Designed miniproteins, single chains, continued (4). Designs and how they scored, part 50

Each design is a single chain, and the fold is of that chain. pLDDT is the mean over its residues in the fold that is shown.

## One batch from the design tools (miniprotein)

Design m13706
Fold by ESMFold2-Fast:
Structure m13706 (fold): chain A 76 residues (1-76)
Amino acid sequence: IIDELEKINEKDIEEVLEKVKEMVGEEYAEKVAKSSYATKAVLKYMIKEKASKEELIDLLTDPDALNKLLEELKKK
């Protein structure tokens, strides 16, 4: 899982931003664009695992949830 999170490249970032924009809107896509590489990698993983629109919104509105998810993904 960590290996997959670390494999994020510029093309992956563009795909994540496009998906976030389509699913939850441009405001969230801008937040993601300004976020850390780790946040972008987590979002790539969630989108690949078919995360719902509600799950993406939850992650982006709760900074604590994002940090907890990063810790959980690192543990797995």
Scores: mean pLDDT 70

Design m13707
Fold by ESMFold2-Fast:
Structure m13707 (fold): chain A 75 residues (1-75)
Amino acid sequence: SSSLIKRANEIYGKRIQQLDQRAEEARRQGDDDLAEATERGRQDLQKRKQEIIDLVKQGKLDEAQKMIDEEEKLQ
C-alpha cells in the first residue's frame, strides 16, 4: 500500500511541478489564459492524486493501481 502512495506522489508530484513551472512561464509572457488553464490542470492532478491515496487507505488497491497505470500511459 505504501508503494502505491509513493508511486502516486512521484508521478503526480512531478507533473504538478511541471505545470507550476509552465503557469509561471505563461504569466511571465503575459499569456493569462494559458496560465489559468494550466492551473486548472494542476488542480485536477492534485484531486486525482488524493483519490488514489484515499483508495489505498480504503484497501481498494486494484482501483488505485489502475488509476496510476492510466496516468502513466498519458505521459
Scores: mean pLDDT 84

Design m13708
Fold by ESMFold2-Fast:
Structure m13708 (fold): chain A 106 residues (1-106)
Amino acid sequence: METYLELKEKVFGENPKVLVIDDEELARALYEREGIPAVYLKSFSLENIEKAVKKYKPKLIVTLEMPYLLRLAVERVANKYGIPLLVLPVNLSLDEKVARVKEALA
């Protein structure tokens, strides 16, 4: 029930390679500036994150630093599907976030 109230999803480009948790500007910038297809997901629910991973099959999951309990859901899904998880400091500029995602995809 809570998953329906929290789910916001937006796809940038075709066949998303990056799943971005709770940073719509980063997902948009990856696609518009770097041509990297990305999906934005505003959810920390294990069920919603797992559904997005099954649907899009991303090569990388990106999240900002967050409280440990919320981060556990993301880490659990990343580990289960063998997808690298990149955790970014909340105080990085958009340019710094984009650069770190590009490095993680190389």
Scores: mean pLDDT 80

Design m13709
Fold by ESMFold2-Fast:
Formats: C-alpha cells, sequence, structure tokens
Structure m13709 (fold): chain A 59 residues (1-59)
C-alpha cells in the first residue's frame, strides 16, 4: 500500500539489516533524491552503499 513498505521488503530480500531497512524507509519519504542521499550519509552510508540504498528507496 505504501511506497515505504515495498522499499522495506526489497531491502530485506537483499539481506539488509533492520537498521538499513529503517534508513531506506526514511529515504523513500524524502522529497528529493538529494535529501534521500543526505539521509543515507547521515546514517553512515556512502559511495556504493549510499547508491544501493537510494536504488532500493526509488523502487
Amino acid sequence: MEKVKKAQEAARKRGLSDESVEVVARMTLAPSEEEARRIAREAGYSGGHEDLLLEIAKE
């Protein structure tokens, strides 16, 4: 029903931790890609990990 739920399910299927799933959920609620990337970086994700979480969040 929610874009967030689909992103969380995708993250879990990729074997991500509950913490990473929560970060992805927050990223899906971001009003822009720039804000989503900022959320990932503030949570300690960068480079390829940042890109992975962003890809999942945009699903």
Scores: mean pLDDT 78

Design m13710
Fold by ESMFold2-Fast:
Structure m13710 (fold): chain A 80 residues (1-80)
Amino acid sequence: MRYLLRVTVTYPKDSEVPKEVREAIEKVQAGAAELRKQPHTSEEIVAALGPALRALQEAFDAAREKGLPVPTVVVEFIPV
């Protein structure tokens, strides 16, 4: 089965998101944009985005421990 990838990011309205979180999101979005050019298997998507998603999780955990705002990130696998 092959998928197109969609990543949606929603930033909190009244708070500046930490630079580290924004940079991690930009890396995920860049990887998703490359993967969006053609359909990929779920294994290919996980292999390509895994490092960027891990960095995003680490940035979110660090921000949450400091009581800082984090955006909502939704990653969708759209079957083709």
Scores: mean pLDDT 78

Design m13711
Fold by ESMFold2-Fast:
Structure m13711 (fold): chain A 96 residues (1-96)
Amino acid sequence: SIEEKVTATLTKVLSAFGFTPTEEDVEEAIALAKEKNKEQLLREFGLDFLEGKTPRRRAVRLAAFLAKGGTPEELIKLLGEADKESILKFFKEIGV
């Protein structure tokens, strides 16, 4: 189910960002995945992206995007080539 896929993806994403997943994070990620398509999630992630610090809420949105079939190539296109190495390392860490 989408709920199982979102929960599994969220756990990997939050752990890679140094956060412990909570029930509230799971509920928010599932809501985002059900209410928004992949393109909307990517756009909204870009709007609140801050290169210097990764906040928990941005990580939750990223997890919903990835659970909807989001790819490292789409993130590189959004964030630019300067972040490519960091993005690829992140995807390797989460196993997606």
Scores: mean pLDDT 77

Design m13712
Fold by ESMFold2-Fast:
Structure m13712 (fold): chain A 82 residues (1-82)
Amino acid sequence: SMREEIEKQIEEEAKRLNATLSEEIRELIIEAILNEKSNPELARELAIETQVLMLREQGASEEEIAAALARYEEAKRRLEAE
């Protein structure tokens, strides 16, 4: 099943990110991947929201959240240059 492949990938990503994932975060990641075919922009936005939510659950400071958002804006500018 496609969903089982996605779930395995999520478990590997969680280990690489050194993060614990709540059910809400897992559902957002699954939804982002499933939408990648039909709406890649929405999939990217959901992935970013997932990352911000992970930081919040870990008790990240406002500065860490701002840094994550700044990285998103930088990546967006690089894509626009293409």
Scores: mean pLDDT 66

Design m13713
Fold by ESMFold2-Fast:
Structure m13713 (fold): chain A 92 residues (1-92)
Amino acid sequence: LTEEQELDVEAGVLYVAAAVAIVSTERAKDRLDPELTEKILKLANEVIELAQKAVDAVRAGDLETAREYIEKAREKLNELFKLSREADAQLA
């Protein structure tokens, strides 16, 4: 794979992970703390926005900017995973 293809794939993986978190959280919304639900949805939407910006940067040939957006998206996704663990505890 070219570096451009690798970055595009990484952005796609981050997008899918965030989209799954949104769907799962919305389905469990009535069983979760409202504040936790809001935080998860906010982070997931931020990951999606950053992943889309990374793809746009790849298409523009700005691979440095694309890497920065992917790095920021990964950081937010890691925070999302911590909150998802808390949500799983509430659903148990």
Scores: mean pLDDT 86

Design m13714
Fold by ESMFold2-Fast:
Structure m13714 (fold): chain A 61 residues (1-61)
Amino acid sequence: FPEFVLEEIQKVLDDPNATALDVVSAVRSVLPGGELSVEEAQKLLDRKASAEEVYEAVKFP
């Protein structure tokens, strides 16, 4: 399970044309109920965060 999630997030991070919205969409696709704001996704992209860091930033209510 974690490997599949990290692989899908990593595909978006490896795309040089990926936007913060693409990161949010990938998270929503692979983590049902997971929440990540566009603002937080943009900060993660700006600092070149890993797929693991993106996963850890996701909030579950």
Scores: mean pLDDT 79

Design m13715
Fold by ESMFold2-Fast:
Structure m13715 (fold): chain A 66 residues (1-66)
Amino acid sequence: ASLPADFRLSDAELEEISRLTGLSKAQVARIARILRERPVTAREIAEAVGVSQETASRAISIIQGL
């Protein structure tokens, strides 16, 4: 999974993804930052952010679907 280097989430999008995933807005922003820096798997995001692989996969899917 990856994002364009210029990808940005609005505060409203951060709040919505936080609500849908149970992650904090800071955790969502960190996931988006990692996805902009390099191609990563849901497992790698889960390990980096300290969340389950299921939660990481869900967050990635929502972010990439925007």
Scores: mean pLDDT 82

Design m13716
Fold by ESMFold2-Fast:
Structure m13716 (fold): chain A 65 residues (1-65)
Amino acid sequence: SVAGEILDRLSKAQQSDEETTEKIIATVQAIVDKELEPDSPITQRILKAVNDMKRSIELKRKKEE
């Protein structure tokens, strides 16, 4: 149930503005670190989505330097 809600939030984050997306990423990362099993397939899917979003933001910030 928690993982299902996280996946829903990540789907919405993809269509959100940068600020909202960053907040969602931080929230998801905290939940993953504290509540989800790192070895589960759902956790790996969530981590991949979070990592992809973080990379996108970092690349944009580096360009702005």
Scores: mean pLDDT 71

Design m13717
Fold by ESMFold2-Fast:
Structure m13717 (fold): chain A 75 residues (1-75)
Amino acid sequence: MVHVTVIAHNNADTLEAEFARAQAIAAETGGELTIIDAGSTDATAAIVDAYAAQGVPVYRAPSVEEAEALAERLA
């Protein structure tokens, strides 16, 4: 199975659009959708928590670099 991963990092303005694209790809490929929050300090964290409450798997990483490494490990 392919994992479709969205990395969130202080990108509240674009996160919903990125999630929608990832969700479409996951639906077309039969992959699993996952979000990794790379230590967001703005409204991004609240948006990620809202997706987690809806049943989307969420991982947390302290940096974008560690989030990218985790995404590669999940693929």
Scores: mean pLDDT 78

Design m13718
Fold by ESMFold2-Fast:
Structure m13718 (fold): chain A 142 residues (1-142)
Amino acid sequence: MLSPEARQKLLYFTALGILKSKGIEVTPGIEKIIRLLAENPGQRFTVKEISEKTGLSQGTVSKNLKLLEEAGVVEKVDGRYGLAITPRDLPNLPEELLIGLQLNPDVRLSPEEQREVIAFVEKYFPAEYQQPLIEAIAKHGN
């Protein structure tokens, strides 16, 4: 079973992988927003709340959220934004997770998280993606 920390990191990597697959540049502002939303799965925030939590201006947040919503990474419900993906969606996004792990972000998996994530991949992901994902996860902590 994935720890909350491992789940948050997988959501983060998968979101980055979706953006890269769509040719969208991950700017520092986009990274801060994705990290906030990935660290709070199932929660939704207003532009003002995201601005206050990230230190970005409301204009920058609004512009980036529109781009992320068009990319399918973020969804808006009742004026509030959250990740469009959940932990249960992860086995359906193996290519995006693989891309995100290969991006070498500042977010790293600990040795304990690597073991948890490998076990999760072996149990839930399609067989054809298991080996490439395990190799990427093993390299990610180094």
Scores: mean pLDDT 87

Design m13719
Fold by ESMFold2-Fast:
Structure m13719 (fold): chain A 64 residues (1-64)
Amino acid sequence: MIDALLELVGITDPELQARLREALEKNDYDLVEALAELLGLSPVEAGRFLATASPEEIEAALKA
C-alpha cells in the first residue's frame, strides 16, 4: 500500500519505514504532512524539501 511511496523517498531501513508508515496513517496518507511531522518542518518546508531533495538526501535527513 505505501511501498511505492517508501521506494520513492529511498527509505529501505525498517525502523524508518515503520515511522513513516505511522506518520502517513496519522496524516491521511499525505506524504508532505508525514515528512513535516517526522522532520519537524512546516508542511510548506517539507513540500519544498521533497520537491528538491534526492532520495538519498531524504533518507539521510530522516536518519540524522
Scores: mean pLDDT 72

Design m13720
Fold by ESMFold2-Fast:
Structure m13720 (fold): chain A 118 residues (1-118)
Amino acid sequence: MLTPEEAVELVRKMVEEAAKEGKPIEFTDELARRLSPEAVVAMAEEVYKLAQRAVDEGNEKLKTAAMHVAAALLGIAQLLRERGADPEAVEKTVELANKAMELAGGVRGTLPPDARLA
């Protein structure tokens, strides 16, 4: 199993390399099997921090990389839930990943503004 510290270093390198070189970010089944719930939470916290940094710096490549990693972490959180992992760790991962995606993705509304009569 990867330690939380190793998982944070790995995700930081993946996001920074993707931002610099435009390389796709991929979480393999082998990597997902090596992640503890604690490691996944630590990765989600790091991605959220990277998303905040990307917004502060106006770094669109870093925003895109952070958003893609956050989306992958949502898939990993679902896999952990299916394996009977601690619900608190799963929920915290989902919350942090969603916050990172909202912040980095800047929800441009893939749907046009709904013309709701208020």
Scores: mean pLDDT 73

Design m13721
Fold by ESMFold2-Fast:
Structure m13721 (fold): chain A 88 residues (1-88)
Amino acid sequence: SGDDILQGLIDSIDTVAATSKSESGIAEVAENAARTAIFAGLSGLLTPEQLRELADHLLAVADTLSDPNARARIREAARRLRELAERL
């Protein structure tokens, strides 16, 4: 289900945020999760509400980071998810 996809993406982000010493590595996983969610949204597998939930989660992760570049990358990924949600 879409909830299973969303939870899997959230779990992958939370795991890397908890275990990685690299904020650029966290940003890369977040960007990959957003890309997966965009394709799932376009395919009707994720709702606009689920895309917004992932975007909100990404913004919360970005707020825990200190590297401005990693924060900007994750915020841009969240912005793209929100833009897609508005167009669906």
Scores: mean pLDDT 92

Design m13722
Fold by ESMFold2-Fast:
Structure m13722 (fold): chain A 86 residues (1-86)
Amino acid sequence: KKELEELIKEIEELLKKAKEGKATREEVEELAKKGAKILLKSEDPLKATGYVLRLIGEVLDLELGRISIEEAVEGILKIAKDFLNS
């Protein structure tokens, strides 16, 4: 899936920015939202729903201050790669 591969590249760029302390919470939220939309357009919406809930969990933990921006981006990257390879 071309859109998912492009999303993974965008997440990797945000992760590089996060490791430099330059990423924002808003950038994480927008990438997670974009990821959810891409996943829900898949041929298996029920499978996609589980991954979308995992994305929501990462954003919620970030909003509640339970994880750092870097940790949230790493989590989102893992979720996107898990979906691509499943």
Scores: mean pLDDT 85

Design m13723
Fold by ESMFold2-Fast:
Structure m13723 (fold): chain A 64 residues (1-64)
Amino acid sequence: MHKATLTTTRFPDGSRVHTITDHDNGSKITVTTDAEGRVTEVRTEGDPLPNDTVFERLPTVEVP
C-alpha cells in the first residue's frame, strides 16, 4: 500500500496548485487551476500512481 500526500497552495489571484506526491515510488502529479477552477496545467513526474494509493490531505497553504 503506497502513501501519497495532497498539498494545495492558494495564490492571491485565486489560482491554486495541487501537488500529489507518492513517497514510496517518487511519483508526483501537479495540477494548476485558475480562479474559476479550470485546470490550466497538469505535470506528471516519475512512475504512474499505484491503484492502491492512500491519499493524506495536508493543510492548505495560502499565499498572502
Scores: mean pLDDT 75

Design m13724
Fold by ESMFold2-Fast:
Structure m13724 (fold): chain A 103 residues (1-103)
Amino acid sequence: SAELQRAGAIIAERAERLNALGVRDAEEALAAARALGDRVTEALALLVLERDEEARELLGLDEAELEALRRAANNLPEELDPAAVRGVQERMAAAALADAEAR
């Protein structure tokens, strides 16, 4: 739980930066994330650009996990698969922690 809480904070900070740039700047956010080795921000930028398969491969998501991430990113009111949501959270947390350790 402590590891997931740390990863959640890192993800939230990255999401805030991406939101500050806006949808129009998603390509610039993608380039910046790649330069920084920030895979979570890279995946979020790819989803904004509708490059879903690249985001899936980057984080190692299966199709159900990709659908859960896409729906959560778009704040859809429909029911999400809790197991898929957990899988996405775990993969995003692992990526965020690995990227932080590389600094």
Scores: mean pLDDT 70

Design m13725
Fold by ESMFold2-Fast:
Structure m13725 (fold): chain A 83 residues (1-83)
Amino acid sequence: SAARKEVERLIREAEELFERALEEEDLEKARELVERAIELLERAALVARLGEKSEPEWAERVVEEARERIRRIEEELARREAA
């Protein structure tokens, strides 16, 4: 489905941004990359909820996955800022 492909694309782009953030030595640039990654994950959850009515279980899994990924990203940024 179009929604499934869009969700896969958004999650992949978010993963790439998060990986770049982990390698980024400039804390301000790392924050910008993290913020963009979170925005893409929130967008993926929205696309899954609104775009895929035939697969509600899949949409719920995408929402849960996005929340888990956002929590991990936020915790990692907080850890780096505290160090």
Scores: mean pLDDT 80

Design m13726
Fold by ESMFold2-Fast:
Structure m13726 (fold): chain A 84 residues (1-84)
Amino acid sequence: SLDERLARLVELTKMSRKAVLLGLKKLLEEEGKTAVDMLNDDSKLPELAGKVATAASEFSSEEIENADEEEVLKEIKELIKKYS
């Protein structure tokens, strides 16, 4: 499930859930289908985690803390549908 994949990305990146959500959203917006394909391939999750960590580093601590987790997750689900 998406929730299990997100939990795995949190463990692999050692970042907060909000940071992972923002990084993943940014990657989905920039790389589209390539990022969705990596997310759907369990063997590629460690590689995706590195990309998520890099993307998340573009956000300030204030942006991460102020992020609405439910809204970002909703946007991620819509991007996954768009590029699936």
Scores: mean pLDDT 89

Design m13727
Fold by ESMFold2-Fast:
Structure m13727 (fold): chain A 76 residues (1-76)
Amino acid sequence: GELEERIARRLEELAKTHTVSEIMDELVRLGRRYGLSDDEIQRVIDHLYDKLRYNTKVEAAREAGRFLGRLIEQKR
């Protein structure tokens, strides 16, 4: 959905100038702001780490942001 792509682009841009730790902090902050459970937020962090194993930081952040947006849209 539109929110998935918007969050994905936001995290992609953030990753160009920020550390993995700062990207994780932003994913946690957004997840809490939109009412995701701790388990759902942990799934997003796990997805970030999984993507980091085989992708660039920017690509991993984009995909984690997209997954976060998808979980948020599912609660609507």
Scores: mean pLDDT 88

Design m13728
Fold by ESMFold2-Fast:
Structure m13728 (fold): chain A 71 residues (1-71)
Amino acid sequence: MSPEEVLKEAREELKKILKPAYDEATRLWREGASWEEIIARMKEIFDKHKEELDEVTRRINEAEKALEKSK
């Protein structure tokens, strides 16, 4: 597995984790919720998935660091 492939896969996983938060934010925005309510709701969803987000973010950072060495 190359760092580039790891980066692409981790990015797709990140999008899948973030999709429910974006869907919820879109629903709230369409219902006329305030920016503060939208941000608070997004924060709650991110907090619930914090460990998964931290893991994916660490994989992305590690892969990017490996790619920087190649330049």
Scores: mean pLDDT 77

Design m13729
Fold by ESMFold2-Fast:
Order: C-alpha cells, then structure tokens, then sequence
Structure m13729 (fold): chain A 73 residues (1-73)
C-alpha cells in the first residue's frame, strides 16, 4: 500500500542520513524521495508533508527538495 511504501521510504531516508556522510547522504535521500514521488505521482508539497512527518527540520526539508528538483531535469 502507499502508506506502507511511505514508511519504507522514510526509513530509507533516515538510514541514509544516519549512516552516510552528509555530502553523499543528501543526494541519495533526495533520489529516494524523487523515485518514490514519481512512482506514486506525488507533488513536491506531498513530499514536504512526508518529510515533516519524518520529523526533519525545515532547513533539511528544503535542502532535500532542492536536490529533488535538481534530479528532475
């Protein structure tokens, strides 16, 4: 289900941010978010909601969305 995949996506983002140096973690986390969003037809606003539920600070959310945008071409 969407909610189950959402949980898995959030867990992957958290694992990457926790266990990977920041310069590699943010691009990888952004790619994970982008792929999830594209798979489910989610907007940037919906991704922002997901990141807020994850408990990420606003500045981190903004950074992830910027990286997501760069990956969109």
Amino acid sequence: SLLEELKETIDKVREVMKNTPLEKAEPEAARILREFAEKHGLTEDQIRELAKELGLPDDVIETLLELYRKGKE
Scores: mean pLDDT 71

Design m13730
Fold by ESMFold2-Fast:
Structure m13730 (fold): chain A 82 residues (1-82)
Amino acid sequence: EELEEEARKVIEELRKAKTLDEVRELWEKFVKIAKEAGVDERVLEEYDGLVLIALGIAKISGDPQFAIDQAVRIAEEVLELL
């Protein structure tokens, strides 16, 4: 319950992120919470890969919004596993 609430707060911070560095930092914080909540590390590794791809695309486009939207969507999917 407390970890789920903390995870939800990180997702809200992801929605407000302005830079790719903020998205990366908040995503790493979210992954740490999900690991503490008992989500399978192999599953988290797969989702982490998808977020890294989104960060790469956003860097090339010069617009962090794509990375923000993808990180939020993936984090919401992981949240359902808590």
Scores: mean pLDDT 85

Design m13731
Fold by ESMFold2-Fast:
Structure m13731 (fold): chain A 69 residues (1-69)
Amino acid sequence: MSPEAEQQAQIARAEELLAGFQDQAAGLRAKMDEWVAKDPSKRAEVDALLAEMDAALARLQAELEEVRA
């Protein structure tokens, strides 16, 4: 396999893993919303954690775009 084809395969695998992480993150957000519904005092902490997770995912997406370029 050419180095370019192998790199494309690695990028595709990374994109699949990222999509999986995004799906799991969506499930976690739903559970956290349920937890906050039971204990509203946790809203600020949950919001901060979700913002940090969103920032991390955005950075991973940006790195994948750089590798694709």
Scores: mean pLDDT 78

Design m13732
Fold by ESMFold2-Fast:
Structure m13732 (fold): chain A 67 residues (1-67)
Amino acid sequence: DEIERVVREVAELVKAGREDEARALLRETFHEKLGLPEDVVDLIYAAVREGRLDNAIQMARSALRGR
């Protein structure tokens, strides 16, 4: 479950105060590798920042499969 793993890893980086690394990982995986638009990646990051991990995972899955 690549999406869930990456979202949880980003959440751990955010909790550790490593926000630049969290942002970079999310952009690298979802924008650069998986092709999600930057605005969608920003929404996913906002959900992770708010602790809404299930919402972040669902947003990523919907964006990747709803084409």
Scores: mean pLDDT 82

Design m13733
Fold by ESMFold2-Fast:
Structure m13733 (fold): chain A 111 residues (1-111)
Amino acid sequence: MRSWEEIIRSRMDRIRRVLDTGVRNGLSDSELAARLRIELDKLLGHVHMAVRAAIASKDKEEQDLMVRMLDQLIGDLRDLRDRYRDRPEVVAVLEEAIETLEQMKEEIEKA
């Protein structure tokens, strides 16, 4: 059984690859942001399902694990935001994703 941690890690690797490849291929800020949004939407969908499952489980260990995974993911996205800070549309898409993850973390912490 694939863990949510492995799925999230795989999706983050894909996001990093999309950004790195797009820069090498000379994509504009808007073109990079558009591709990044597609990959982030997929990541956030998986995370949202995992968060809802953790809340529904009423298992504190599963909830604590999910909070740690969200903290790591938020950190990874903040690192990408800082790396691509010269690309305002890419930054805006990353900041929107970070805000969504922070909201999901608050939902678990309230459970």
Scores: mean pLDDT 86

Design m13734
Fold by ESMFold2-Fast:
Structure m13734 (fold): chain A 94 residues (1-94)
Amino acid sequence: DAARRAVLDAARGAARLLEAGYVEVHSEDPDAARRRAAEFGRELERAALEGVRDPAVMEEATRRLNRLASETTIRGTSAALLAVGAEVTVRIAA
């Protein structure tokens, strides 16, 4: 696995971006914001790893995160996850 490692690295990068942006815009309750962001991060890593076996899981996660991003001003994370899922699919098929 180089593919699994690349997926994990991308998911962790996206999770950090989510946490930073979400905590910033929800600073009135920083503890709750941090917990929510941590949940997003765990969901991203799980979806990315599951996407190695089933690309549809990555698509579903991307759609869900795109909906959440519209509420939290966090943009691009969903697109990044979709791109990672596509690359993983190509590497697995090869």
Scores: mean pLDDT 57

Design m13735
Fold by ESMFold2-Fast:
Structure m13735 (fold): chain A 120 residues (1-120)
Amino acid sequence: NEEVRKKVVVVGSEDNPLLKALKELGFKTVVVGDDLGQLLKAIKENEVVILAEPPGFGALPFIEMAKKDHQKLIAVVPVTTPKGLKRSLEKLGFKIIEYDPENIAETVEEVIKTVKELLA
């Protein structure tokens, strides 16, 4: 859906294989690394935001202030992500998609399929 792709941003590190794969599928991407300002700008400017990696705990209060009512927020996180961080993201309204980083190639395909189904 072209309209959905225009309203969706994928946020992550430059070398993140999920970010790269989603960019190749035509999603808008924003490379943030450790730049909190770029992350918050992406959240403020887009209706649908996919985090290709978990934000640090220190970012969570700023994300809460930046997020909009009825915004669709998705976080794609390694299965090894701390339970407390996953719970905090869920409280902020994020839908969590877990992946196994040890099986990244297979996991990327499954994540892409899941993201497409959620956004269709």
Scores: mean pLDDT 76

Design m13736
Fold by ESMFold2-Fast:
Structure m13736 (fold): chain A 67 residues (1-67)
Amino acid sequence: GPADAARDARQGAIMAAAGESAAASTASYHAFKLSGNPDARKAAEAAKAGDSATAAELARRGFEVSE
C-alpha cells in the first residue's frame, strides 16, 4: 500500500545517499511497483547508472507526498 511504497522510497533515498547503487535501485523500483510514481522509477534508473545524487533526490520525492 502507500505506506509500504513510502518506506521503500525512503530506503532508496538513504541507500543512494550512501552510494549503495544496487540496494538503492532495488528499493526505488519496489516503491515504483507499489505506488506507480514515475520519480521512483527514475530514481531506480539513476541508481543503476551510478548517479547517486540524482537517485537520492528522486527517491526522496517518491515518499514526500506520503508523509
Scores: mean pLDDT 75

Design m13737
Fold by ESMFold2-Fast:
Structure m13737 (fold): chain A 65 residues (1-65)
Amino acid sequence: SDVVRYSAENILITAIYFAGAEKVEVTPEEIHVYLAKTTPEQEEEARAIAESLGELTGKKVFIYE
């Protein structure tokens, strides 16, 4: 349902921030993730979560360091 999808999107966005993102921008067709101070482990986590968000939303994901 749309409500469940919206909740899942917000959880994943929050998880990306927790993994070390400085900024997450969401547009109708794209998601842009900006990583700030990260360890290699945090970078891998952020990329994995961002990929899951892309699969869930159908939007293209771009990650910047």
Scores: mean pLDDT 78

Design m13738
Fold by ESMFold2-Fast:
Formats: sequence, structure tokens, C-alpha cells
Structure m13738 (fold): chain A 69 residues (1-69)
Amino acid sequence: SPLDEVMARLAAIVKDYFDLAAAGKLTPEDLEGFIKQLDELRKQSADDPGLVDVIDDIIDSLRERKKEL
């Protein structure tokens, strides 16, 4: 289903973020790339307010992280 595809991609983005962070390789460019991917998933999830809220919280967390780099 479209929801399953969105959830799988969300999980993959989150995993890639944590893998880069754990390796000490996280850059502002990587964070901007993740934010862009999450924004596209947000648009695909417009009919699911709960999923939009989760994605928005993750985007906000990544934007705060980018300010620290």
C-alpha cells in the first residue's frame, strides 16, 4: 500500500541518519538531503494527519541538529 511504502522509506531515512551520526560523518548537506526526502513523504501523507505530525517532528529535530553543525 502507499502507506507501507511511506513507512518503509521513513524507516530507511531514520536509519541512514543514525548510521551517519554514529559514524561521526553527519554533514549539514546530509541533513538537508534527509529534510528534503521527509518533506516529499509529508506531501505524500497529506491525508494522514498523524503521520504528517510524526514527519514534522522529525524534520524539526533534524533542523535543530543542523544548527549545531
Scores: mean pLDDT 85

Design m13739
Fold by ESMFold2-Fast:
Structure m13739 (fold): chain A 100 residues (1-100)
Amino acid sequence: EKLKEIEELAKLEVLGFYIRLREEDPSASPEEILKKIEEAVEEFLKQAEKANTEEAEARKKGVLEGLEEVKEILSLPKEEQEKEIEKWLEEMKKRGLELL
């Protein structure tokens, strides 16, 4: 259960980063947003590989799940993306996560 919580938190951190990028630059293209997230995810994965712990594996899984969720959201029409953002903000709020 602790490993699943780590995985879920890592996924929410990636989604939070996506939402923050959208707020900082509302004019950014889906491609620009995705590239920034992919670069951050790749850097995280390189660091996690050095740790070789169950917690690091759970974080890697969560980060990859978060990246896939962002890709799915970015494939939606803009109006649907807004609904998905609202949904994930509510989930983060329930778990006590802040985007700052």
Scores: mean pLDDT 80

